# Designs tried in a protein design run: designed miniproteins, single chains, continued (4). Part 10

Each design is a single chain, and the fold is of that chain. pLDDT is the mean over its residues in the fold that is shown.

## One batch from the design tools (miniprotein)

Design m12317
Fold by ESMFold2-Fast:
Structure m12317 (fold): chain A 72 residues (1-72)
Amino acid sequence: LSPEDVARAAAEVAATHDDELAKRSVTNILLQAGLSKEEAEKLAQETVEIVKRDGPEAAERFLRERIEKLLA
């Protein structure tokens, strides 16, 4: 999957689930995309926080940029 597809899926999950399930599910999506456990857990936490503060579109943009840098 492209970074855009991964970011969209993760942001959607974070917006539609409670905090604990959102963090777990986003972490799993990021792990499957090739991120390390530490990177995936940190980005999952940041994604949930951004969704609450700025909404899922902002979280998707944030994740896309971070995933592109980490996987390049």
Scores: mean pLDDT 82

Design m12318
Fold by ESMFold2-Fast:
Structure m12318 (fold): chain A 72 residues (1-72)
Amino acid sequence: SPEEVEQGLRTLETLLRLGEESIRAGDVRTAREVVDAAREQLALMRSLLPPETVARLEARVRALEREVRRLE
């Protein structure tokens, strides 16, 4: 439903913000866990979202995954 999609996007946005904050704080373990959760959430929502929205979110998740790998 549109409401479930909106809730899923809010969850993903929260996870992305927490990932960014954890990276800035140097909390590698939390950053990894949160970014992994964001990847899983995006995978669940991929078929429900416009291609442009998927591309934007994919780029954000990929950027955070690269930052976590740099800190490891």
Scores: mean pLDDT 88

Design m12319
Fold by ESMFold2-Fast:
Structure m12319 (fold): chain A 73 residues (1-73)
Amino acid sequence: SMELETVKAGFVVLAEGSVLYLHKKKKIYSKKELEETRKRLEEAKEVLRSNGDEKGAKRAEELIKEIDKELEK
């Protein structure tokens, strides 16, 4: 259902946000792992946007931008 898909996408954003938080503090994730996290956030962003969760989609976009900054280092 649309509601279940939106909830699942929201959990992806929370989980991947936690991965990024830990990476910024401990530098424990590889470039490949960060790129995979980015892809999952892009997919979650599209689900959230298509289902009208603009706040969730914006949060995913912010996390993607932070990952892009980490990948450029």
Scores: mean pLDDT 81

Design m12320
Fold by ESMFold2-Fast:
Structure m12320 (fold): chain A 89 residues (1-89)
Amino acid sequence: MEELREEALELVRRAEEAFTSAVEEAKKTSDPKEAVELLREAIKEVERLAREAAELLREIGEEELAERLLESARGAIELAEKKIEELEK
């Protein structure tokens, strides 16, 4: 039980790091196509890691924490999608 919670928190940390890294790299590139690719990959990774973390949290009965995690991830993904929309215009 404790082990699954630790794994879930590690996945959350990885998702945060992947997202932050991609946003910083997107800021450094002068090519909008590269920025869009970086952000799209970050969205895929955050979605995957958040889903895995939520599943682990549900396994140990932490349903409320799992829902809050998924909501947080959804917010981050929406922000990234809006940024992609701006870059593609």
Scores: mean pLDDT 80

Design m12321
Fold by ESMFold2-Fast:
Structure m12321 (fold): chain A 112 residues (1-112)
Amino acid sequence: MSPLEKFILELYKKYLEKKGYITEEDEEALKRLLEKAKSLPEEEQLEILKMLETGKLPESLLEPLSVEEQIAAELRLIGAQLMIDWLEQGKISIVELEEELLPFIDWYVELK
């Protein structure tokens, strides 16, 4: 199992422990997130995990971007981090996590 898949499954376990149940919609969202994680090279997965852990985008990713694009990227990362924290607290669904985390991953992949 890849690093990002492990991270997503640990979030799922925390969510399930807090909620005591899971919806069909949450199971489908989890499946989509896991398939996305599996599709990425391990090096890209580790960079994503580092960004999510630190709240910092590498300068090398920001340097070719305009100021407006840099702000948008930072807000996207903050949004993903916030959704992860709220999911761990049982405040949001896995569907809601997917709505922020998947666009962040797609944005990162598009830059590579």
Scores: mean pLDDT 85

Design m12322
Fold by ESMFold2-Fast:
Structure m12322 (fold): chain A 107 residues (1-107)
Amino acid sequence: RDRAIELVERASELARRALELAEKGGKLEDIAEQVRRAVELAREAARLVAGATPALDLLSRALEMIEAAVKEGVSPEEEKQIREEVAELLRQAERLLGSTRAGLQDL
């Protein structure tokens, strides 16, 4: 229980940092670094608590979107659109991680 809470809290913190970077027009590579770390922690949490899987799926989708854009090289307009889509996925993931953490504390 304590380990799952720790992993969910750390994943949520990294997702929040990635969201702040995306909303401020940060570099896609910097956003990818935070999201990649969040995915690793959410994956560990999902092994302990199935309720973490929806957040892991959203974080993984956000990471795939950023990595594809970085690899292919996108226009500034496309980069802005990707940041907006990634920000929405990160907002949803943070909400799901918060719900998972609350449920674990109520057990």
Scores: mean pLDDT 85

Design m12323
Fold by ESMFold2-Fast:
Structure m12323 (fold): chain A 74 residues (1-74)
Amino acid sequence: LSAAIQALIDEQLAKFEAWLAENPDASREEIKALVQQQANALVDALEAAGASQAEIDAALAEFVARARELIAAQ
């Protein structure tokens, strides 16, 4: 992934990590809803930046994998 796409992923993950820190007892449903909302925001940002479908797919896969690691660390 390009540095610009990586920065967009990192931005969404930083927001997610901050939210998890504020909500240590958040339910699975609340976490899932936020992840979906942030994934949609990431797709919108990537589309606006002119990313290809392959780049969008790769960015979403990385975002989801790293989000799962943050959830597991909670």
Scores: mean pLDDT 83

Design m12324
Fold by ESMFold2-Fast:
Structure m12324 (fold): chain A 90 residues (1-90)
Amino acid sequence: MVEEALELARKVYDETYKRLVEEEKKGGGMADVIALNEAADEIVRRFGLPRDLASGLAVSARNLHLAEKRQDEEGKKQAEKSYEDVRERL
């Protein structure tokens, strides 16, 4: 369930961010905030997780996605640690 929520958050974040930047031409910072909120909302809606935990998973998913896309090993380690912290609370 937690792994499924993280995977959903990554998908929602990526699709929303890409749409906002490429189609709606929003700035990266605004697109990031909107994509994080939509990912957290989807986790709450589908898995019934508390908002705070859903937001934590959305942030972890975003950081993992960006680290993998940029080949950032330090960012990937930090994102994995953040994910484990959220996983322990679930």
Scores: mean pLDDT 76

Design m12325
Fold by ESMFold2-Fast:
Structure m12325 (fold): chain A 100 residues (1-100)
Amino acid sequence: SAEDVKKIEENLKKIEELRAQLPSLSDEERDEAFKEIYKLISEVGEILDSQNTEEMKEILKELSKLVKEALEKHYNKDVEGLIETLDKIIELIKEAKELL
């Protein structure tokens, strides 16, 4: 789990860096940034799923819901709503990491 924690920390840092850039990016650049964010979140989700606990299953359900909300905000070009949803995802991942 120490290696898993390090990978989650690294992915969180990259998500936070990309999230900070979103308001200044063009639509095309934002699409590319969001694809990378989605990949980083998916990798975290795989680590959490591998824990196979009821607590992690509940976190994964909420993460899945927030990811769907983020996709909707991104599709609608709602940058402010996307950032707000990403902030919730970041907090949920931080919570999940403390349980590892």
Scores: mean pLDDT 89

Design m12326
Fold by ESMFold2-Fast:
Structure m12326 (fold): chain A 73 residues (1-73)
Amino acid sequence: SDERRKGILLVGLENVRAAARKAGNDALERRFDRLIARLRSLSSITDDQFRAIAREIQRGMEQLGVKQMVVEL
């Protein structure tokens, strides 16, 4: 369901944002704040939107060297 898909992405985005904040990466934290706000504004989510946001989560995790976040993609 869209609610489940949105929930999975929100968990991933929040985890990257928290890790960026802890690392002092203000630019990455602000970028993920904007992604979270955008996702929250969506009433539904398409497969293309899901893949795009999942890719951003993966890139954020790679930048921070974090591979053990609880994220179901």
Scores: mean pLDDT 80

Design m12327
Fold by ESMFold2-Fast:
Structure m12327 (fold): chain A 69 residues (1-69)
Amino acid sequence: GMKKFLLKDLVTGEETEIEAETFEEAVEKAKKLIESKGYKVLSVEIKEYAGKKIAIIKTDKGTFQLTEL
């Protein structure tokens, strides 16, 4: 089933929910959404803690965090 993920702009504090079957799909959807806003994705770092994955997405205009809800 679809999982819910939270994409947070760490500069503005704006939060967007993303639905995806996997964390990897959620990361790709987040990158496309960020690029659609005119941001250039520079790097993606994936961290895992207590079975939960977190992506740190660095852009030319700031950093986003993607977490599973």
Scores: mean pLDDT 86

Design m12328
Fold by ESMFold2-Fast:
Structure m12328 (fold): chain A 55 residues (1-55)
Amino acid sequence: SNLSEAAKIAGMEEDVLKAIIKDALEEGATVEEIAKNLEELGVPYSIAKGAAKEV
């Protein structure tokens, strides 16, 4: 899954990344904003956007 790949690239556990994305969405962040933040952690945009959409 994109979430699993994003977590691996970012060097964190999948459940930790899932919690971070959920928190961001609850605070009103867009999928694009979350994907851009994941890019700063080294995650390719396509995978980052997919990860945000899977949560």
Scores: mean pLDDT 85

Design m12329
Fold by ESMFold2-Fast:
Structure m12329 (fold): chain A 85 residues (1-85)
Amino acid sequence: MEKIKEINEIIRKAQEEGKRLIEEAERYKKEGDEKKSNEIMGEMFEKMSRYSREMSEKSPTKENSERFKEESEYSKKLAEEYRKK
């Protein structure tokens, strides 16, 4: 019960922060600031990676834990790619 509640709270926070950062990055992109947009996208994926790792650690099933771990690693890779731009 407690772990499921924690996972739901992490999902909510991830959705709120992700939406805010994506909107900020899109705003900078529309203004022609590609570098700033890419930096914010990198920050967003880094945060998503951390949230997915927390969900993996708190997941009560191996299948869900492995999926969240995979999502965390994928988001980390995307963050590194945006930071190189």
Scores: mean pLDDT 82

Design m12330
Fold by ESMFold2-Fast:
Parts: C-alpha cells; structure tokens; sequence
Structure m12330 (fold): chain A 55 residues (1-55)
C-alpha cells in the first residue's frame, strides 16, 4: 500500500542521513533492490539517494 511505501521510504531516508550506503538502506528498509528504492526515493524526495547522502 502507499502507507507501507511511505514507512519504507522514511526508514531509508533516516538510514541515509545516518551515513548508511544506498544499497544497505534499500535492503534494510524492505525494498527488493537498490534500483527500486532509488526510483521510489527520487519520486518522493526529488533527488536520488546518492545525491541526498553526498550533501
């Protein structure tokens, strides 16, 4: 559901902010792979997870 996707994305964002790699953030947040996470994250946040971590 959309609510489950939002919970997963918030977890991923918190992990990225803590310095976790994009791959590990994706898997730990319950996404099947990094590409699916990156696509969903960019759609919701407006930037890629890699760009978000590089800030």
Amino acid sequence: SAAELEVKLRRGLALLAAGVSVREAALASGFRDQATFSRAFRAAVGVSPAAFRAR
Scores: mean pLDDT 83

Design m12331
Fold by ESMFold2-Fast:
Structure m12331 (fold): chain A 85 residues (1-85)
Amino acid sequence: DLVETALTVLDAARAALEAGDLEAARVSLTLGFGLLGSARSAGETELADALEPYLLAAEEALEAGDIAAALEHLEKAKEVLRELA
């Protein structure tokens, strides 16, 4: 289940950010981007297209050191996934 896998990855990224573990958060986001490729290969283009902007925004917020913005983008990604499920 790609939606359930994506939610698990987003929850891992959120937990890492809440713990202040920016390296673990970056690893989880990298897994999220990998999942976009897997979703597209499986024909799940709607899921990939809907999720990608929020992952990009979360990555940009992390690079800027804006943890609050990164968490907001991850929550928006989770809401999008709930809509698709």
Scores: mean pLDDT 83

Design m12332
Fold by ESMFold2-Fast:
Structure m12332 (fold): chain A 81 residues (1-81)
Amino acid sequence: MTKEEIEAVILKLDPGHYEVLLKKLTITNENDVKGELLKEEKLENEEELKERIRELLEEGVKNILADEEAKPLLEEVLEEL
């Protein structure tokens, strides 16, 4: 699945909030395991994809909070929301 396809699905869920979170997460974790997991998890339908994206975004926020260098970027994202 392409980045553009993932963004299109997220925009259907909550356009402002999830798009900003996804973009900041991909900037912070470029070439990270989460991007690969989205590609490797062969989801069969749109509802499974939406739920998995939500789970990965929630996990991503937790992982960024654990990273002292990435924490300021997460704080900036939260201020933009």
Scores: mean pLDDT 49

Design m12333
Fold by ESMFold2-Fast:
Structure m12333 (fold): chain A 86 residues (1-86)
Amino acid sequence: DAALIAKEEELAELIQKALEAEEKGDLESAIKYYEEAKALLEELAAELKKTPLYASLSPEEQAQFDALVAGLLEKLEKKIEELKKK
């Protein structure tokens, strides 16, 4: 829906800001934006799980969605960890 699309766009903007900060060597801002993106992804995933669309998925499809989200969160966490090593 429109609210979920808006959150998806906000997530994309945070990732873009993180990449720009990383390119400029502003590691503090890059880490902050990646952490905010991770938090927003967790919120977006939780909201998607409350939708009738998610409820209509098979248990296998729900597990695949959960695995995809977990993989994306792991990638963001790994990026944050790598940047913190400076």
Scores: mean pLDDT 82

Design m12334
Fold by ESMFold2-Fast:
Structure m12334 (fold): chain A 100 residues (1-100)
Amino acid sequence: SLEEAQKYFEKGIEAYKAGNLDEAEVYFRKARELAKESGDLKLYTKAVLYLLDIEYQKGRYNPEIEKEFLKVLLYYNDPRAPKELKEFFTKENINLGKLI
């Protein structure tokens, strides 16, 4: 459910802030799956961005996460994309721009 997606995302943030990247990855992957099922594009986008950051910090390349990031970029460029998603994407992507 959407509520479960939010709870897993919050657990991911707690683990991420604590430096527990492996635990954070598990929670963000779960949040991503549940957000996708509930159609919460904003939460899905947040989870994908954190997963991409974790891959970068671990020195890994993950083509699945990159493909999902590209799907977010394609949706973001759609004129129907919400302003909040554009603002969030721009803010979060400032730190990840070196990966593109």
Scores: mean pLDDT 72

Design m12335
Fold by ESMFold2-Fast:
Structure m12335 (fold): chain A 72 residues (1-72)
Amino acid sequence: ELLDRAVEKVRELGEKKGYLTAEEIAQAVRDAGVPDEVADRVGEALKQATNGRATPEEAALIVRAVLASEGL
């Protein structure tokens, strides 16, 4: 549930803006109820993979992968 909520929130923001920064995505993940430590890891993964900004699809994939690796 947490993983799905975080992914949906990120997709919603990305659709509205067309792109998201790592910081915006980390904040959306925190707002979905994910612990700050894990949300920060999502932000770092996005910086590494996306040059600091992501499309909604890229953001959703990376969020899902990181949260799954943390057991969420």
Scores: mean pLDDT 78

Design m12336
Fold by ESMFold2-Fast:
Structure m12336 (fold): chain A 100 residues (1-100)
Amino acid sequence: SQTDQVTSVIINSINNIMNIIQQTSQTMSPSQQQDAQQLIHQVQQDVQDIQNSTDSIQQIQIYDQVVNRIVVFMSHHNQSDSVNNIFSINTSTRTQIDSI
């Protein structure tokens, strides 16, 4: 279904963003790495909420909250390259959703 396609696109995008968090966190201090691990845990809970939702509008809203939370985190740690990569993923994700 179109809803299943939206779900798949969102989950794939969040997984790509989580990989960026994991890779970027390796360059951070130990305390910042702990903060990044807490962020990853929160995002994993949001992924479960997306997978358990049958409403594409709700899934997109949760995705928007995830992207915003991660961008805020990366910006606070001066990770401009990671922020740019996340924006590129988000633009691609939005284009794919709009095409469904």
Scores: mean pLDDT 86

Design m12337
Fold by ESMFold2-Fast:
Structure m12337 (fold): chain A 92 residues (1-92)
Amino acid sequence: GAVAEAEAHLAEAERHLKEGDLDGALEHLREAILAILKLDPKDPRIPALLARLDALIAQLDAQAKTPAQKMEVGILEGLLGIVRGVLSLLSK
């Protein structure tokens, strides 16, 4: 299901970050966000998924070296903020 899809992409993003493949990590973080958006907004697993996503984006930001990578991190942080806002509204 979408939770397993999100968890798989987060695990792959972590693996790519450990290998120094920032572009691979960026792609899997985008896919994790898309998978989280497919979830029921009231799914009790969402807070843990968002916390893990936030931690991995912070790790990516610390490793980002090029202007293009820093821009992509900024886009991911912006998307995560939007996702948090939307899920918070829909979870009521």
Scores: mean pLDDT 84

Design m12338
Fold by ESMFold2-Fast:
Structure m12338 (fold): chain A 69 residues (1-69)
Amino acid sequence: KEEIVREALAMTRAALDGDVEAVREHAQRFVELDPSLKPLVDKAVEAAENGDVETAISYIAEALRKALA
């Protein structure tokens, strides 16, 4: 659970930096830890690719919330 939180924070930081490659790398690690959240994580990556940082962070937060439930 600590590892999935770390990956979510790394994705958020990468999204804020506009580093789409880093968002994708940490997204892959997040999905490896919880494959059921792939649809939400994929939406976060798509938003980051479009430069929509706010939407990307929103999907990352929702994925993390579900992972910790």
Scores: mean pLDDT 86

Design m12339
Fold by ESMFold2-Fast:
Structure m12339 (fold): chain A 75 residues (1-75)
Amino acid sequence: MDDEYRRQVQEDLDKSVELAKEAAKRLKEGGDPEKVAEEIEKRGEPDLAESVRRYAKEYGPEGTAKILEQSVKEA
């Protein structure tokens, strides 16, 4: 029923939000965006990993961290 589906969706969102927060924090600490993306991908969030790679190419690590923090607020 919808309650079980809602719980599954919430768990998936919570995982994505936590990974995005960790990624933003690591990027602010001078982390390599490619290594951050690889860790996210290994933890089962390939879409988030792809976003980190794309943003890093356009905005660099600091810009990527800001985008991830904004995305977390909107999730």
Scores: mean pLDDT 74

Design m12340
Fold by ESMFold2-Fast:
Structure m12340 (fold): chain A 70 residues (1-70)
Amino acid sequence: SSRLEKLKEELKNAKHPSELYALARQAIKEGNEEETELVVRAITKRFGKDSEKYKELLKSSLLKEVEAEG
């Protein structure tokens, strides 16, 4: 889809963590698992799985909490 292609380019250009987080939040609000997985994967590649917070994000359970907390 053109939307997924656009998201992929945004992820490629997004360097700062806040930008990646914004994209993740958008995907969660849309309820689009494909976009959410793509963003989480990009975050993991950028910051690694060493971050406890980002490990939880991969489980999808934290995605709901992140939306509430920011």
Scores: mean pLDDT 63

Design m12341
Fold by ESMFold2-Fast:
Structure m12341 (fold): chain A 96 residues (1-96)
Amino acid sequence: VTVTQSPASATVAEGGSLTLTAEASGEGIEALLWVRQPLDDPSRRETLAVRFGERSLTLTLTGLTAADTARYYRVALLEDGSTVEGSGTLLTVVAP
């Protein structure tokens, strides 16, 4: 299983938007997720979107605030319960 995503990083002003793109390929993919990982606590990952059976998904973030500064991962959940992650996107939202 291979997961690709873009962009690798982005800096966006507050009130702006960002579109994340990703693709996953290979067999045994049960679900595809978009996950937000806080920079201060990587254990507190938040699931933003879940798709079953789809290999391509865009996620558009709008009305960005400083609280949206985080790493964003595309995650493939496999039928055996294992996961494969994309390289991640580091989003930095600049406060006014």
Scores: mean pLDDT 78

Design m12342
Fold by ESMFold2-Fast:
Structure m12342 (fold): chain A 79 residues (1-79)
Amino acid sequence: DPGVAALNEEVFRLARENVEEIAKRLGISPETVRRILDKVEAGTATVEEQLLYRQIKDEVFRLHPELLEKAEAVRRALL
């Protein structure tokens, strides 16, 4: 689904743009956030790193609540 791919790309881009704020909210270093994003982009993230990426995505949705409406619209289109 192009909508799912576009949403995932937008979330990843916003995570890259908000590394410092996400790191502060999660109580981890900005370097840790960047490392996780680099590994996710390279397709080399471990299961533990994918779980942390889920938390990073949750913080992106908290910073950009408008993405929740877009995610819900994409989810409904798949049902």
Scores: mean pLDDT 83

Design m12343
Fold by ESMFold2-Fast:
Structure m12343 (fold): chain A 60 residues (1-60)
Amino acid sequence: MLRVTIKVEDKKTGEVTEVVVDLPESASGAQYAQAVNAALKEKGIDPKDSIITVSLTREE
């Protein structure tokens, strides 16, 4: 599986939040984008007001 770690820094407050999303290795770019956007939305994070850094770790 692919573990996606999303580090979000709020541009207004400087607050840093980490969100982790697990995806199958066969996930398409569209599925990746949808999963990331869904995770951010569930946490109430607006990507236009945040600096987003994504790290990918492969787990078998």
Scores: mean pLDDT 74

Design m12344
Fold by ESMFold2-Fast:
Structure m12344 (fold): chain A 83 residues (1-83)
Amino acid sequence: NEKLEKAKKALEEGKGEEAARYGAEAAREGAEKGDVELALEGAKVAIEGALKVEDAAKGAGLALRAIGELIEAELKSGKFVKL
C-alpha cells in the first residue's frame, strides 16, 4: 500500500506530521475496503506519528481520525459479528 509505505518512511525519518497524515490515509483506505489489517497498521503509524507532533491538539486530531477509520474498518469487515 502506497500511503502506508509513505507513512512508515516518514515515521522512520522523524517526520511525525507526515507519518500521521499518511498513516490516517492508509487507515481510511483500509476502512473503505474492509481491510482491517491495513486499517490497523495505518492507525498504528498515524498514532506514533501524532505523538511526535509538537502541536498536541493537531496531533490528537490526527490520532482520533486514525482510530475512527480503524473502528469503521472493523464494522465493515464483520469480524466481531458474534459479539
Scores: mean pLDDT 73

Design m12345
Fold by ESMFold2-Fast:
Structure m12345 (fold): chain A 87 residues (1-87)
Amino acid sequence: SEAALKAVNGQFLAIAGDVEADMGNLEEAVRDYLRAAELLEEAVKLGYTEALPYLIKTYRKAIALPAVSEEEREELEERIREAEELI
């Protein structure tokens, strides 16, 4: 399904973010995690709720990086709370 494909692609982008973070490319890692989160959010909206744990994990990975702005951190923390209420 389209939802499952978005979830898989989101997970692959989260792995790309992990690789960038491990290499010290923190700004690139944040971009990859945020793009991963967008695809995982789309999958959840299409009914693929199995993506929720991966979405929450991806948000938390982004927040852990010092390259995330304070405003982005607050927005992502709110999105984590909303996603956790769906589990």
Scores: mean pLDDT 86

Design m12346
Fold by ESMFold2-Fast:
Structure m12346 (fold): chain A 94 residues (1-94)
Amino acid sequence: SVKVVALVGTPENEEEALEKVREALKYDKIYVAIASDVGADFATRLAEKIKELAEKAGVEVHVYVASFGTVEGARETADRLAKKLEEEIKKELS
């Protein structure tokens, strides 16, 4: 089973983002789309924490990060990236 998770990657919502990933660990493979407004360093650290959680649970994980200019665009950026990943997965399964 496969799940796509869309996250906003900011320091203020790190706990919420990690909780959404934990809920997705019931799937065999997860794709995580992260939109970040606080630069590459935080998004990279969040991605590594997500990979560690999945590895400990025995779940295959692929993490993708998209940068955006403002916090208002964060959710829309994450949702667009997640939709692209779902479309790619659909094509690969065809």
Scores: mean pLDDT 73

Design m12347
Fold by ESMFold2-Fast:
Structure m12347 (fold): chain A 61 residues (1-61)
Amino acid sequence: MTDVDSLSFDELVAQARAVFERVKAAIDADPRLSPEQKEEIRRRLDEALADAVDRWRAEAA
């Protein structure tokens, strides 16, 4: 349960996933980026989200 501006683990993960999906869509739509840059950024975003979720899971336990 969220009490103030803090988020529960489930809410934090859901919010982060929604933000990352929007960022990936924006990166894919950005004509200023090469296909190689888009692929690298998407990979890094996936890694960052996985690492963040793993850390948040440990904190929630």
Scores: mean pLDDT 77

Design m12348
Fold by ESMFold2-Fast:
Structure m12348 (fold): chain A 58 residues (1-58)
Amino acid sequence: SALVEKAAETVKELLESGASDDEVAKKLHEIVKDEKDDDVISEITEKAVEIKEEIKLK
């Protein structure tokens, strides 16, 4: 949960600062690289997509 929250905050900050999709993807890969729980990785990925969708609508 803490890792999911950190990933969501990081993605939101990067996208709000004008970071590219490639930059966000690289940062997410760094965060999930050390994670061994597939459920956590899946949740982080879903949350990142959700945040990207919300920001693109603005």
Scores: mean pLDDT 74

Design m12349
Fold by ESMFold2-Fast:
Structure m12349 (fold): chain A 85 residues (1-85)
Amino acid sequence: ELPEEAKELLSTANLEESRALLVEMAREVGERLGDAAMADKLIAAINGGDVTIDDFTPEQQRRIAEELARLLRERFGVEVPAPPA
């Protein structure tokens, strides 16, 4: 078994990979909502910048959450209809 310190470092590496994926999804959310500035703020929040999720309005938070849920279903979910040829 790996020492606890090594397990902690591996957990941190996994979080960085997840963060990169979340950043890519945040850009897609901004594109779908037609709000690049919101995408930039969301990316900054994910990267631990000067912006937190609480800096968004409740309405913006709902729209971001709804589009993220849709993207999760489309990219990792069970149901994706085939695009037309």
Scores: mean pLDDT 63

Design m12350
Fold by ESMFold2-Fast:
Parts: C-alpha cells; sequence; structure tokens
Structure m12350 (fold): chain A 97 residues (1-97)
C-alpha cells in the first residue's frame, strides 16, 4: 500500500469519527428537545385546564414550534449517520486493496 492510500484512509477515518461525534451530539439534543416538549406540554395543559382557551392556544403554538425543531434534528441525524457510514465503508474498501 502506497503512502497516498494510507493518507486517504486516515482522512476518511478522521471524517467518520467527526460525523460519529456529531451524530451523538444530535441524538443528545433530540432527547433534550423531547424532554422539553413533554414538560412544556404538561405545564401548558395544566394551565389550559385552569385559564381556558388562551392557554390552549399557547400550548398548540409551543408544541408546533418544538415539533418543527425535533423534525429538523431528526433530518440532521439521518444525514450525519449516512455520511459517517459512507466514510467508514470507503476507508474499509481501501484497506482491503
Amino acid sequence: MDEETKKKIEELEKKAKEYSAKHRDLVNRLVALQNELAQRTADLQAESAKTGPEAQKRLDEEVARLQAEIDAVRKEIQETNDKASKYILEAAKLKKE
């Protein structure tokens, strides 16, 4: 195996590690957003029962906002996982040659 191939493998493995780290960070962020959604829903649902339709409107708006953020993070998780997998496979292929 030549030095150029070794360098390329090292660069691909470095990129794979970077995307794997980003994937873990995004998963942690997703869990945090899901916990925030659950807590905020519970808090506003309790207020809605006491204060009427204005509190229900705030609940609906906050749930919609958090759901949009969760959907965006899920898309980033998928893209980051796909990139990590691609770099891992490319590095493995070069190691077999």
Scores: mean pLDDT 80

Design m12351
Fold by ESMFold2-Fast:
Structure m12351 (fold): chain A 80 residues (1-80)
Amino acid sequence: RERILEIAEELLKKFSDNPLVVKAAELLKKAATEELDKFEVEEIIGLLEIIIGILKIIGGPEEAIALIEEGIAALKEEFG
C-alpha cells in the first residue's frame, strides 16, 4: 500500500494541472488508504486502464502513463 500511495503523491506533485492524471492519482490514493473489497479494487484497476487509454490517444505525458501503469502493477501485487 505504501508504494501505491507514493506513486499517487508523485502524480499529484508532477501533474496536478492534468485532470485525468489527478483522477488516476485519486483512485490510487483511495486504493492505498481505504479498506476496499476485491470488486472495488478491480473497478479501480479498470478505471485506471481507461485513463491510460485516453492519455495515450491524446498524447498525454509518458512519465504519468508509466507511473499509472506502475500503480496498476502494485495494486495487482497487493490485492491479486
Scores: mean pLDDT 83

